# Designs tried in a protein design run: designed miniproteins, single chains. Part 26

Each design is a single chain, and the fold is of that chain. pLDDT is the mean over its residues in the fold that is shown.

## One batch from the design tools (miniprotein)

Design m942
Fold by ESMFold2-Fast:
Structure m942 (fold): chain A 90 residues (1-90)
Amino acid sequence: SLEELARRALELLDEAAKVDPSMKSIAETIKRLVEEALRAAREGNRFEADVYLTLALISAIIGAKYSKNPEARKLFEEAADVLAEARRAL
């Protein structure tokens, strides 16, 4: 379900921020975008939900490229994969 995928993405982002604290700000931004996507989906606004998930996905890809820590990079990559799946679940 979308909610299970969103929860998984939020968990991966929290772990990425713990592994690389320098990425905490981008992880928090991505988490907010995911939360906005869930709100829009619950309101029945699939278009707005897809926009927020797309922005979250792009931001997770950016986090994966710019993290200083290989473990955090892997967590951002996994979050991006989960967010791509969440968009398909809409």
Scores: mean pLDDT 90

Design m943
Fold by ESMFold2-Fast:
Structure m943 (fold): chain A 65 residues (1-65)
Amino acid sequence: MKITAEDLRRGAERAVELVRLGKMSVEDARRLVREAAEAAIAQGVPRSTVEEILREFEERLREIE
């Protein structure tokens, strides 16, 4: 099944929540979201859209302790 921009956004949001709950490290969250982003680009999601999602993901991670 194709990875969509919406799938990537939901995955990134879940990764942030798992880090906030202490169930995932920041490093693991970054790696998983980066891998999903690369897969999304390979499947035709525009790089600019992926970069916006990654930017929001990093901003949310920066707001967590």
Scores: mean pLDDT 82

Design m944
Fold by ESMFold2-Fast:
Structure m944 (fold): chain A 63 residues (1-63)
Amino acid sequence: STKEDALRRVEEHLESLLEQGKLSEEEAKRFLEKARARLDAATSAGEAVQAAFDSAEEANKYA
């Protein structure tokens, strides 16, 4: 599904940041939980894509 694909992209991005030492395991888990909540609230494919983008951007700004 679009939400599953969007979540997978966020997960891969967070894994990359974790491997680079830019996030801790706890921080990565917290960002993933937020991304899941945003994606669950999305009612369209466009909203799901935007939720994934916003989640990745938030993690990047923090890292």
Scores: mean pLDDT 81

Design m945
Fold by ESMFold2-Fast:
Structure m945 (fold): chain A 70 residues (1-70)
Amino acid sequence: SLEELVAELNKAGRAMRAGDYAAAVAHLERAIEHATTEEARRLLEEAKGLVQQGDTEGAQRLAVRAVALS
Protein backbone atom coordinates (compact mmCIF):
# COMPACT_ATOMS: atom_id res chain seq x y z
CA SER A 1 0.00 0.00 0.00
CA LEU A 2 1.01 3.66 -0.33
CA GLU A 3 0.99 4.00 3.46
CA GLU A 4 3.45 1.09 3.81
CA LEU A 5 5.60 2.54 1.00
CA VAL A 6 5.79 5.93 2.78
CA ALA A 7 6.47 4.29 6.18
CA GLU A 8 9.44 2.32 4.77
CA LEU A 9 10.78 5.41 2.97
CA ASN A 10 10.60 7.40 6.23
CA LYS A 11 12.61 4.63 7.95
CA ALA A 12 15.14 4.69 5.07
CA GLY A 13 15.44 8.49 5.41
CA ARG A 14 16.13 8.23 9.15
CA ALA A 15 18.76 5.51 8.51
CA MET A 16 20.45 7.71 5.87
CA ARG A 17 20.60 10.66 8.30
CA ALA A 18 22.13 8.34 10.92
CA GLY A 19 24.75 7.16 8.37
CA ASP A 20 23.39 3.59 8.48
CA TYR A 21 23.39 2.95 4.74
CA ALA A 22 22.88 -0.82 5.13
CA ALA A 23 19.64 -0.18 7.06
CA ALA A 24 18.62 2.47 4.50
CA VAL A 25 19.04 -0.05 1.64
CA ALA A 26 17.04 -2.67 3.56
CA HIS A 27 14.15 -0.21 4.07
CA LEU A 28 14.29 0.79 0.38
CA GLU A 29 13.99 -2.92 -0.52
CA ARG A 30 10.84 -3.16 1.66
CA ALA A 31 9.53 0.04 0.05
CA ILE A 32 9.97 -1.55 -3.41
CA GLU A 33 7.68 -4.42 -2.25
CA HIS A 34 4.92 -1.83 -1.58
CA ALA A 35 5.40 0.22 -4.78
CA THR A 36 2.41 -0.20 -7.12
CA THR A 37 3.95 0.98 -10.42
CA GLU A 38 6.98 -0.25 -12.40
CA GLU A 39 8.28 3.34 -12.66
CA ALA A 40 8.18 3.76 -8.85
CA ARG A 41 10.04 0.44 -8.40
CA ARG A 42 12.68 1.54 -10.94
CA LEU A 43 13.24 4.86 -9.13
CA LEU A 44 13.60 3.07 -5.77
CA GLU A 45 16.11 0.59 -7.27
CA GLU A 46 18.13 3.61 -8.52
CA ALA A 47 17.83 5.18 -5.04
CA LYS A 48 19.40 2.01 -3.53
CA GLY A 49 22.41 2.47 -5.83
CA LEU A 50 22.75 6.13 -4.85
CA VAL A 51 22.69 5.23 -1.11
CA GLN A 52 25.46 2.65 -1.74
CA GLN A 53 27.50 5.45 -3.40
CA GLY A 54 26.84 7.84 -0.46
CA ASP A 55 24.50 10.10 -2.46
CA THR A 56 21.75 10.33 0.14
CA GLU A 57 20.34 13.60 -1.28
CA GLY A 58 19.95 12.00 -4.73
CA ALA A 59 18.34 8.93 -3.14
CA GLN A 60 15.80 11.08 -1.27
CA ARG A 61 14.90 13.01 -4.44
CA LEU A 62 14.18 9.72 -6.26
CA ALA A 63 12.14 8.43 -3.28
CA VAL A 64 9.92 11.56 -3.38
CA ARG A 65 9.35 11.03 -7.13
CA ALA A 66 8.53 7.34 -6.53
CA VAL A 67 5.79 8.30 -4.01
CA ALA A 68 4.29 10.75 -6.55
CA LEU A 69 4.13 7.93 -9.15
CA SER A 70 2.58 5.34 -6.78
Scores: mean pLDDT 87

Design m946
Fold by ESMFold2-Fast:
Structure m946 (fold): chain A 79 residues (1-79)
Amino acid sequence: SKLREEAEEHEKKGLEALEAGDYRTAGEHFEKAGELYLKAGEPRKAAVSYANAGYAYGLAGDAERARELMRRAAELLEA
């Protein structure tokens, strides 16, 4: 699926941004990966991507966005 390929590319870019210390950019890429996985019908992968986004935003000092993404990840795993 093209959606899965795009999500995987965003996960890769998120990891590269984390390695570079660009935590906000990492969060943005992981959040996009989560959205693309949801569109592809993969809620468990979306939950992992949102959790990674929350972690990255937490490192960037954005505690509110981090909490929201962690909440979204948890909701996807409860459904």
Scores: mean pLDDT 90

Design m947
Fold by ESMFold2-Fast:
Structure m947 (fold): chain A 85 residues (1-85)
Amino acid sequence: SSQQALDLAKKLRELSKLPPEKSNISPELYDLLAQALEAIAQGNVQQAAQLFRQVVERLGGKTTLDDQQLVDVTLTVAQHLVDSF
C-alpha cells in the first residue's frame, strides 16, 4: 500500500543517519531505496523501478526483471532492512 511504502521510506531515512559501524548498507543506498519507496507511494512504478536498478548497479549487479517485479523486490528488500534493525 502507499502508506506501507511511505512508512518504510521514513524508517530507511532514519537508518541512513546511523554511524557507519551500525549501518547495514551505505547512506547513499538507503537514500535511493527511500526515493524508490516514495515513488511507489506516488504510483510512479517506472521511476521506482529505475531507482532500484541504480541500487542494483551500485552493488555491482544487473537485473532483467520488469518494473512491477522490481517494485515488489524493493518493498521486500526495504522490509528486510527495517526488520534487521
Scores: mean pLDDT 82

Design m949
Fold by ESMFold2-Fast:
Structure m949 (fold): chain A 60 residues (1-60)
Amino acid sequence: DIPDEVLDRLAEAIVDYLEEKGIPITKEKVREILKSLGVDDETADRLAERAVELYEKRKK
């Protein structure tokens, strides 16, 4: 189980990476990428939710 603080940091890194690469930041896309890297379903879902939430806040 990954602590919330670590999840938030990972979500920020994911958003930064995807923005630099011009990849759409959607929950489904982030989840698919994480699962392809061997991340489990629960952790991938949690990270995808946090990444999308962070990105939506940044868009303002």
Scores: mean pLDDT 78

Design m950
Fold by ESMFold2-Fast:
Structure m950 (fold): chain A 88 residues (1-88)
Amino acid sequence: MKKISREEFEGEVLVALLDIQLGLLKSMARQASGEVKQILENAIKELEKLRDKAVEALRKGDFETVRKIYDEALELFKKASEEIEKLL
């Protein structure tokens, strides 16, 4: 087995968390309608792009970029949540 670094392991965990969050949003979007569904679908598209960038950064060993992308994803979740809360 290749011995992985702590930073590589943390990067893999962050990517896995993004995949879990994407799965949850996709499930929510299937149950949603109207403006809420549109907000969720827009968030999913942006998060899929961030996820792809995070995977690329992880392959390159750029763990700092993986962390930054994860922070951007959290901000995106917060904005989507705030927009949905205004509609409820």
Scores: mean pLDDT 82

Design m951
Fold by ESMFold2-Fast:
Structure m951 (fold): chain A 76 residues (1-76)
Amino acid sequence: SMEDLFALSEKDQKLIEEARKLIKEGKEYEEKGDLEKAREKYEEAIELVDSVENKDSIDAAVTLLEAAVGLTAVEK
């Protein structure tokens, strides 16, 4: 039904939005030099994006890439 389709889309959108907020927090910690907290935030963002049902979403793919780039920058 349309309600089911909308509900699933809304779920994915909420996960992506939360992941984007975690990426923003990770960048803020990275700017402050708190690499351990930055790493934690980027890892949490990756986990959330991995939980989306529509893996073919451009928004999900872009968000995953941003989190992965951030994680790579703080990993040694």
Scores: mean pLDDT 78

Design m952
Fold by ESMFold2-Fast:
Structure m952 (fold): chain A 69 residues (1-69)
Amino acid sequence: SPLEEAHKLAGEIQEYLKTNKLTPEQMEKVKEISSLMEKAAETENPEEREKIFEEIVKKLKELLKELKS
């Protein structure tokens, strides 16, 4: 599920942050993802919430790809 993928990917980023610092550009992407997570938490409609988590997963994958480059 997108929710499970989002948790897994967020965990990988948190692990990276224990030993590495983000660039200002990467910090802005983290803020954007955090805003989407807040929006998902406030969304009562399951279908709309799932779409938000799909967007979160996409952005988390993009960020992780940049961090591993």
Scores: mean pLDDT 81

Design m953
Fold by ESMFold2-Fast:
Structure m953 (fold): chain A 111 residues (1-111)
Amino acid sequence: EEAVRLADELTPEEAIEYMKKNGRLTDEQYERVKKLLEEAKKLQKEDPTNFAVLILPGKLTPEERARVDRLLEWARANDRVIIGLAVKNDPEALEYADRANEVAEEIIKKK
């Protein structure tokens, strides 16, 4: 619910700041996603659709994992930047957020 609200009601920048203010991001996660957001904003000036944020509220269901896997495959195939955020310190959510951010970093490096 909170993840959906953050994605729908806030800009990506506002969502990141909200999560940091509420202790939902570690300092390392905040610095990484802030750097990715700054690079994504440069790409958005050329293509406004070339940026999205994936917010992971915690442990994922098998269906949610399959959806995220398809989303990341699509992002890689279409050179779309997706910044991953894990709301809770759940190892699976952190792993998927890290995978999203690795794909984003590869796309940014390519461009």
Scores: mean pLDDT 68

Design m954
Fold by ESMFold2-Fast:
Structure m954 (fold): chain A 62 residues (1-62)
Amino acid sequence: DSEKYLATLIIMDMLLEAGRTLSSEDYRKLLEEFNELIEKMLNGEISPEEAVKRAEELVKKL
């Protein structure tokens, strides 16, 4: 599914960008939360659009 693939790339890009300014501890927490979102998306529990939106919300809380 190309939509899931593209959403994963967008989420990973957000993680890498956030990682440039975050502490190691905050980065690990964000990585864990992003991994959970990606797994839920890949399992069909949430849509690709929802996964991206939730990832954006997590970054904004930093």
Scores: mean pLDDT 84

Design m955
Fold by ESMFold2-Fast:
Structure m955 (fold): chain A 64 residues (1-64)
Amino acid sequence: GTYRITMLTSPAINLTNGEVLPVGTVFEATRVRIDESTGIASAVGADGAVYLFDASGIEIEDLS
């Protein structure tokens, strides 16, 4: 499915080019995964890039 992710307290980092999505960014993503042991989340943005972010610093909505 597709998800809407809001960056509430921390940025997201594009793993392909190092670009930062700052706090306050809202983006759509697929393939959302959260590692509970590290608190790190990853998702694939609409641009096809993988983004890393802090799972505790986001809001997520299912759009499907």
Scores: mean pLDDT 85

Design m956
Fold by ESMFold2-Fast:
Structure m956 (fold): chain A 56 residues (1-56)
Amino acid sequence: HMEEEKKAIETAKALLDEALKQNPKVSREELGKRFKEIAKNSKYSEAIIKAVEDYL
């Protein structure tokens, strides 16, 4: 249980870092919206969204 959630959070952070590297001018608001859209149907959506918000 915890391992899957941790892996999902780490993957989200890695994707976020990659997105910023590809387009450094992208806004935090736009990135947050993209990640909420991706995570909304995930079993770990709340944990992923919170981790991304804390990371940004």
Scores: mean pLDDT 73

Design m957
Fold by ESMFold2-Fast:
Structure m957 (fold): chain A 58 residues (1-58)
Amino acid sequence: MKEAEQLALRGGLAFSQGDYATAYEYFTQAAELARKAGDEELAKIAEEQARRAKEILE
């Protein structure tokens, strides 16, 4: 699995377990790697999921 996709998967798993802090970190890293790879679709999805995790934490 591509690095960004793997991080997004880990973020989704953490989110489903209620670990929003870990989910936020993984989704943020996934978005950064996706942008570097030119995968704007994955970057937007990961950024949206990171934002949702952050809203729950704050």
Scores: mean pLDDT 82

Design m958
Fold by ESMFold2-Fast:
Structure m958 (fold): chain A 64 residues (1-64)
Amino acid sequence: NMLEIIKLIKENLNEDGKLSKEELREILKKAGVSQAKIDEILSKVKGETVSLDEAIKLLKEFNL
């Protein structure tokens, strides 16, 4: 669920408080999110990294 995904994101944040797109993809995959949904979520990430707050907003937008 969303809370489990958020916990995994927090554990993988870098010194900047950010997660790479590929790390986010792996977390979503491990959490059982479909490949199609992962691709849609990652298409909303404008750079190579996403912050915790940005990730949470994306999870809410995609009803995870």
Scores: mean pLDDT 81

Design m959
Fold by ESMFold2-Fast:
Structure m959 (fold): chain A 79 residues (1-79)
Amino acid sequence: SMKARKYLEEAKEHLRKAEEALAAGDLETAQRHIEEAVEYIKKALEYAKEDGDEESIKEAERLMQEAKRLYVQLQEAKS
């Protein structure tokens, strides 16, 4: 699915920016990028399911786990 792949690339870019923001101690920017990544992952997953794109479904699930990991790091940094 071309649409799923496009949204997965957007999600990856936002996760990268979230990691950079966390490393810089910019917790507000990190949270925004995690939230944007999650929205792109959700869109990618819907298109991938519609198209039967198993590779994009697996990638979306993997990226969602990365987003959850970053969210945990964000919450620990706020403590």
Scores: mean pLDDT 90

Design m960
Fold by ESMFold2-Fast:
Structure m960 (fold): chain A 60 residues (1-60)
Amino acid sequence: AEAAYQQGVALYRQGNIAEALAAFNQALALDPTYEAARRALARLYEDIGNLERAAEIRAS
């Protein structure tokens, strides 16, 4: 979970949005309670303008 989260952060900083989304989703698939990954994924969806998807992720 942590390694996938760190990969997502690095990819997001490089502007690789699709790869960052995949990495954060992988972190949550490995550990659904991984708060940092869930928060990062929700924030990423907000940054790209998908507010509905961000809200769904925070609710799960």
Scores: mean pLDDT 77

Design m961
Fold by ESMFold2-Fast:
Structure m961 (fold): chain A 52 residues (1-52)
Amino acid sequence: DLVKVAVKYLQDLLDQGKISFSEFMRRINKVRKEYKAGKITSEEEAIKVALS
């Protein structure tokens, strides 16, 4: 599950205090939307979308 890979990456950033909880949720929603649209096909792309 490519969305789960991005969630784990963002969770690490949240745990380190590098992003806020609201930013964490916003980025997860963006990854979910792009994945549903068929735009995320690899773990690298999932992380890239999460960080954009």
Scores: mean pLDDT 83

Design m962
Fold by ESMFold2-Fast:
Structure m962 (fold): chain A 70 residues (1-70)
Amino acid sequence: MAEEYVREAEEALARAEAAIDAGDLEAAAEALARAHEAMRKAREAGAPEERVAELEARIAALADRMGAAA
């Protein structure tokens, strides 16, 4: 269960990174929102804190890059 949400967050992060690289900031924003939601659900479902912290850091880094690109 928690593993499914971690996987969803990782997939959303990959989509966000690809969208940023392509200059599609709308798609990047949608993907980051999905990554954030999946990460939150992973934490609530009992994912290890270390994995949640890694997802949080990656979301923050991509959001920062998107803000700089816009």
Scores: mean pLDDT 82

Design m964
Fold by ESMFold2-Fast:
Structure m964 (fold): chain A 61 residues (1-61)
Amino acid sequence: MEKIDKAMEELKKVMENASRSEQRALLALAVESAKELPEEERKYMLEKVRELAKEFGIELP
């Protein structure tokens, strides 16, 4: 999962410098990107996206 971990770290850095609406859009894009992954990697990335959303206080759909 190293590639996903790296992508999530980069996403977090971008989100720390983004507006609230940009943070929501970035998380939504991450969810859509996860759908393109194999089942195992998709589940892992979605879990990481949920953790990140909770950290930033953003509600996912």
Scores: mean pLDDT 80

Design m965
Fold by ESMFold2-Fast:
Structure m965 (fold): chain A 77 residues (1-77)
Amino acid sequence: SAEKAIEKLEEVKSLVKNEEAKKKIEEAIEHVKKKDYEKAVEKLSEALDLAEKAGELTEEIEKLATEAVKHIAEAAK
């Protein structure tokens, strides 16, 4: 559901320290709220790339991001 997708995106945001990655996660949340699910996934992907470059991409962040994508896909139905 969209609500669960937002919850998981907020959890990812809480674990990243990079401000640009946080901003991209906030953009992903806004796109979920607008039902623009393709752009939501795009912004999350950009956030994960920034987290990886910052040395912050942990298995926990990857797991939560994967769960967020699954909930976005469910909301898109």
Scores: mean pLDDT 85

Design m966
Fold by ESMFold2-Fast:
Structure m966 (fold): chain A 78 residues (1-78)
Amino acid sequence: MELELRAEELLALARMYAWLLRHLAEKGASEEELRRVRERLERLLEEARELAEKLPEEVRRRVEREIEELRRRVEEAL
């Protein structure tokens, strides 16, 4: 329960940062600002991936799919 909840929290934060990255890119934010947001997002995704390795296979696969989707959105935001 606790690890699964933590993974969901990290994914929720990652979704917010992915949205923020896209929003900042659309507003013409500096490369430095975009890089800082992207680095924070990548750290959240990595932490979620590490936690997912300790979760049941079905939950792990769900978390991994969400991470891949968020990474795709980050690439599209640039």
Scores: mean pLDDT 81

Design m967
Fold by ESMFold2-Fast:
Structure m967 (fold): chain A 96 residues (1-96)
Amino acid sequence: MEELKKAIEALKKARDAFKNGDYETAVKYLREASDHLARFARKLEEEGKLDLAIQATLLLMTVSLLIRNGIKDPDSAVKTLENLIKKAEEILKELE
């Protein structure tokens, strides 16, 4: 749970950085979110929660795409980040 909470915080900071035109800071927070999501997915696999591990891996893949392409379309990146945050918060609630 802690890794997912830290990932959500990093995604929110990345979103705000994109909105402010601070793309270097946005990419930094996307990398932090990626690290936390990777640890979260690994923990879910170790616990046998395969369906949730797949969901976490899909979030991780989308973050990786944003690291590569987000600065090319910042408005689209913000919308993608808002959707990622919502999905991550839904997973967090399912685990409570």
Scores: mean pLDDT 86

Design m968
Fold by ESMFold2-Fast:
Structure m968 (fold): chain A 57 residues (1-57)
Amino acid sequence: MVLSDEQEEELDEKVRRILERLGLSHLEDDPGKQSGIVIRLMSSERPEDQKLWEEFK
């Protein structure tokens, strides 16, 4: 789906916050790694990953 400009900015901010929480801020310049992390969190069965995703919902 195509995201609106507002949704893109909110998603980018959410990803940035998640990266900071995980100590992976160095991946801010790697959109491929960021996408992989987002997919991992969304599909993860780990309660920590699910909680992290929900906190920034």
Scores: mean pLDDT 66

Design m969
Fold by ESMFold2-Fast:
Structure m969 (fold): chain A 86 residues (1-86)
Amino acid sequence: MEKRKEQIEKYKEGLAKGESAADLVLRGEGSIPADEETVRRMLEAAGVELPDELVREIAKALQEYLETDDFDAVARRLAEIVRRYR
């Protein structure tokens, strides 16, 4: 729980600077868990309200990281999903 605020702060600051959400997660001390509920809660804490469809796509991208262990590919996909919302 302690690292949640740090991740949220980094996420907000980076978004304000135009950085990708994926890069912000990688710069933090922990990764976002792959489940929909955790992704939704983190986005809400960051002041971001996304439709269920986008939350599912973000969770799916993180799930693929767990399956493939390809951090770079998942980071790029997360950045693309977030940019589509904007």
Scores: mean pLDDT 59

Design m970
Fold by ESMFold2-Fast:
Structure m970 (fold): chain A 60 residues (1-60)
Amino acid sequence: SPDEDQALLDRASLIVQDGAARKDPEGTIEELERLRREAREQGHHSVADTIDSVIKRLRK
């Protein structure tokens, strides 16, 4: 559902913001990979793909 998609995307944004504040890119990636897995398991594939793109950006 759109509301559930938005909630997952908001959670991803908070993980990125918290990780930046902590200066912990590896811990941020691990949390995002966990959220990406949960999104896929719940059938939110477009959200999981968005999170995957964020992870790839953070690895550069």
Scores: mean pLDDT 86

Design m971
Fold by ESMFold2-Fast:
Structure m971 (fold): chain A 69 residues (1-69)
Amino acid sequence: MEEAKERLREEAQRVGAPDELVDRLVNGSLKAGAQAASELMRLAKQGTPEERQRLVDALAEVFEAKQEA
């Protein structure tokens, strides 16, 4: 869980996402996190395919850890 959160922060910063958006994703409810993830993916749409792929992987790791915890 902690490693997944750190990866998400790093990938979000690469696509220019604000820290507030990442905080909502990490510390919010599953519903709030899903809404924040949608906003983050909209920002990633303007990035490179490689940046989008890394961000998707990081998001998946965080949500998987939240569902299993």
Scores: mean pLDDT 73

Design m972
Fold by ESMFold2-Fast:
Structure m972 (fold): chain A 59 residues (1-59)
Amino acid sequence: GEKEELLKKAEEIAKEIAKIDPVIGRVAMHEIEKLREASVEELKKLLENLEKALQELKK
C-alpha cells in the first residue's frame, strides 16, 4: 500500500545517509521505526525531512 511504499523510500534514503554518516543514518532508521504505524501524512513529512538531511550531507 501507500504506507509500505513511503516506508521503503524512507529506508532507502536512511541507508544513503548511513553511507555518509553512520550515526545520523542510525537516527534516521530509528525515526522510521517510530513512525512505522503512523499516518500517510506523517510518513510524507518524515520522507521530506530525510531528503533534506541527505542533501545537507552531500554538500
Scores: mean pLDDT 82

Design m973
Fold by ESMFold2-Fast:
Structure m973 (fold): chain A 65 residues (1-65)
Amino acid sequence: MAEEIKELAEKAVEAIRRGDLESALEYVRRMEELMRRAKEEGDEEAVKAGMEAQARIREAVEAAA
């Protein structure tokens, strides 16, 4: 789960840098769904990976603006 969240975050960051906001939103939604499942299952490592991923995505959005 943590690795899958990281993969989705990388794809989202790449999409943001390309200006493909539609694909970026799709990857972010999938990542958030995995984070929600991780919280329900008590997977702290996956939740932490998701928080780090969200920070990277926000940074990429701010850099693009």
Scores: mean pLDDT 82

Design m974
Fold by ESMFold2-Fast:
Structure m974 (fold): chain A 69 residues (1-69)
Amino acid sequence: MEKAQQYHDLGNQALSRGDLETAKEYYQKAIELDPNYAEAWRNLGLTLRALGRDEEAEEYFRKARELAP
């Protein structure tokens, strides 16, 4: 849990710098460590949408909603 949160925080920091690829990688790491981390799924979806990967982003948003109704 704690390490997944650390990667999520790193992803948020990367987003604040406009570093979308780095943010994506950190959110992916958070999900690998905690697949039930709804906020990480949602933020990865937002990052993918910002990268123009809308279809993939929708899959991640769906997963986030399933985990945090």
Scores: mean pLDDT 83

Design m975
Fold by ESMFold2-Fast:
Structure m975 (fold): chain A 63 residues (1-63)
Amino acid sequence: MSEELKKGQDYGTLAVIYASQGKVEEAEKYLKKAVEAYEKAGDFEGAKNARQGYEEALKEGGL
């Protein structure tokens, strides 16, 4: 549980960083891993927040 939660946080952060840089393929890859890790940890709120952060970062990098 704690390891999957940490993976969700780490992958979620990477997804946001890549999305803000316009690196959509890398961002989507890490978002998918973050969501999967959060769901395995039972943290559905974390999975939702990861998706929202990714969408916001895409808008910032959104060219």
Scores: mean pLDDT 81

Design m976
Fold by ESMFold2-Fast:
Order: structure tokens, then C-alpha cells, then sequence
Structure m976 (fold): chain A 86 residues (1-86)
């Protein structure tokens, strides 16, 4: 139905916006910016889900070997980013 197609299109726009924000953040980190400052900027822009994904993806790229260590590093980055916003 047309309503289902419109709902799918809206969901895809939201997903695309999320991934654009994540890509922006990862590109900033690749350009040599502090990952904590990048995550803080994502939070300042209201992109909480993108901020969490940026922190997680950055943690994964640091060569951490366990899911628990990835989560710990991502949580530490998010907590420090939130502190820098205060």
C-alpha cells in the first residue's frame, strides 16, 4: 500500500540521517580530531544515537579484542563527552 511505502521511505530517511551523522563523526576522527570532542559535538547537535555509534565504532577500531572492552571504552568516551558539555 502507499501508506506502507511512505512509512518505509520515512524510516529510510531517518536511518540515512543517522548514518550521515555517524560518517561525519568518523571522518572528523580520521582527520585527527579528538574522538571525545567529536562525540561531544554530536551530543550538542542532538544526535545522541549517532554519538553512541561513533563512540562504539571508534572503540572497535582501537584493536580492542572483547565486546566487554569495546563497550567499556565507548561508555568512557560518552561519559567524558557529556562532562565536556557541562
Amino acid sequence: SAAAEERYAAAMEEIDALFEAVKWGLDQIDAGKDPVDVVAEALRRGHREAAALIATLYAMEQGVKSLEEIRKLADEILAEAERRLA
Scores: mean pLDDT 85

Design m977
Fold by ESMFold2-Fast:
Structure m977 (fold): chain A 95 residues (1-95)
Amino acid sequence: DLREALANKDYEKAAELLEKELEKNPNDVDTLFELGEVYFKLKDYEKAIEAYEKAAKLGNKEEQAKAYYAIGKAYEKMGDYEKAEEYYKKAEELL
């Protein structure tokens, strides 16, 4: 179901299915990160950032760095270059 939605680039359906998975496993870092990526594809950068921030809070050092890079990219897409640079720096400091 989720794999089929992603293969068909049905990101709205993919987001719905990932949110349902998070109802069962709210602290699943991989699912939170994937939800962020799906919202990014939907150009819903605010929801993408929210999902990535949750992933960063719960994840290990590597997962946190990945989430911060993704948040930086989302802010860049929103035209907030100062926030983008701040998060890119946070990601680099973890690596």
Scores: mean pLDDT 87

Design m978
Fold by ESMFold2-Fast:
Structure m978 (fold): chain A 70 residues (1-70)
Amino acid sequence: TTREKAKEELKKAAEALEKGDTEKAREYAKKLEELGYVSVAEAILEVIDSGDEEKKKTTAENIKEGLESS
Protein backbone atom coordinates (compact mmCIF):
# COMPACT_ATOMS: atom_id res chain seq x y z
CA THR A 1 0.00 0.00 0.00
CA THR A 2 0.99 3.66 -0.25
CA ARG A 3 1.31 3.75 3.54
CA GLU A 4 3.74 0.81 3.49
CA LYS A 5 5.81 2.51 0.78
CA ALA A 6 5.83 5.72 2.83
CA LYS A 7 7.05 3.83 5.93
CA GLU A 8 9.88 2.29 3.89
CA GLU A 9 10.97 5.66 2.48
CA LEU A 10 10.64 7.30 5.91
CA LYS A 11 12.89 4.65 7.46
CA LYS A 12 15.47 5.23 4.71
CA ALA A 13 15.26 9.00 5.24
CA ALA A 14 15.86 8.56 8.99
CA GLU A 15 18.89 6.33 8.34
CA ALA A 16 20.30 8.86 5.84
CA LEU A 17 19.81 11.73 8.33
CA GLU A 18 21.58 9.74 11.06
CA LYS A 19 24.51 9.04 8.71
CA GLY A 20 24.67 12.67 7.55
CA ASP A 21 23.90 11.60 3.97
CA THR A 22 22.11 14.78 2.96
CA GLU A 23 21.70 13.80 -0.71
CA LYS A 24 20.01 10.49 0.10
CA ALA A 25 17.82 12.11 2.76
CA ARG A 26 16.59 14.65 0.18
CA GLU A 27 15.89 11.86 -2.32
CA TYR A 28 13.77 9.93 0.19
CA ALA A 29 11.96 13.12 1.27
CA LYS A 30 11.06 13.74 -2.40
CA LYS A 31 9.64 10.21 -2.65
CA LEU A 32 7.56 10.81 0.48
CA GLU A 33 6.18 14.01 -1.09
CA GLU A 34 5.27 12.06 -4.26
CA LEU A 35 3.40 9.54 -2.06
CA GLY A 36 1.35 12.40 -0.56
CA TYR A 37 3.26 12.73 2.72
CA VAL A 38 4.06 16.38 2.01
CA SER A 39 4.24 17.65 5.62
CA VAL A 40 6.69 14.92 6.65
CA ALA A 41 8.81 15.51 3.54
CA GLU A 42 8.91 19.27 4.20
CA ALA A 43 9.93 18.67 7.84
CA ILE A 44 12.82 16.45 6.73
CA LEU A 45 13.97 18.99 4.12
CA GLU A 46 13.80 21.80 6.71
CA VAL A 47 16.01 19.80 9.08
CA ILE A 48 18.50 19.14 6.26
CA ASP A 49 18.56 22.82 5.25
CA SER A 50 19.11 23.90 8.89
CA GLY A 51 22.53 22.20 8.90
CA ASP A 52 21.99 21.33 12.58
CA GLU A 53 23.59 17.93 13.20
CA GLU A 54 21.87 17.48 16.59
CA LYS A 55 18.49 18.30 15.05
CA LYS A 56 19.15 15.76 12.28
CA LYS A 57 19.93 13.05 14.86
CA THR A 58 16.90 13.93 17.00
CA THR A 59 14.63 13.91 13.96
CA ALA A 60 15.99 10.51 12.85
CA GLU A 61 15.32 9.08 16.33
CA ASN A 62 11.79 10.52 16.39
CA ILE A 63 11.04 9.02 12.97
CA LYS A 64 12.32 5.58 14.03
CA GLU A 65 10.28 5.74 17.24
CA GLY A 66 7.17 6.74 15.28
CA LEU A 67 7.63 3.80 12.91
CA GLU A 68 7.91 1.37 15.85
CA SER A 69 4.67 2.70 17.39
CA SER A 70 2.81 2.49 14.07
Scores: mean pLDDT 79

Design m979
Fold by ESMFold2-Fast:
Structure m979 (fold): chain A 59 residues (1-59)
Amino acid sequence: MLTKEEILARIRAAPSVAEAVAIFDEVLDQLVKEGRYDPEFVRELVETLEALQAAADAA
């Protein structure tokens, strides 16, 4: 699994919000499975997805 920095970079580099959400779902499942679940990091991922959605909605 990727580091937290790599995960954030992958989500931010996603070509669409739908792909960013798919990456988030895969990452969240893997983090829970590995016992790496961190509510603070999950919040950062959600905020990143919200920013991507807001940017898409503004276009």
Scores: mean pLDDT 78

Design m980
Fold by ESMFold2-Fast:
Structure m980 (fold): chain A 70 residues (1-70)
Amino acid sequence: SAEEKEREYHLLLLKLSINARNQEDLEKALEELRKFLEEMNFSQEEIDERLKNFKTVLQSQLAIREKRAG
């Protein structure tokens, strides 16, 4: 169902955000998200928008982590 797919999407975002510790992890997370969105048959425009939004979130998390580390 659409609700089930949206739940899987949100769980993936949470997992990817928790595991992104550095720039390499961020790039891998974006690639994994892109693959998921392609498998779920999102349009290219939706994929691009969702990836841009999530990249912003991950970059913010990395900035917080870097501030904490030094």
Scores: mean pLDDT 81

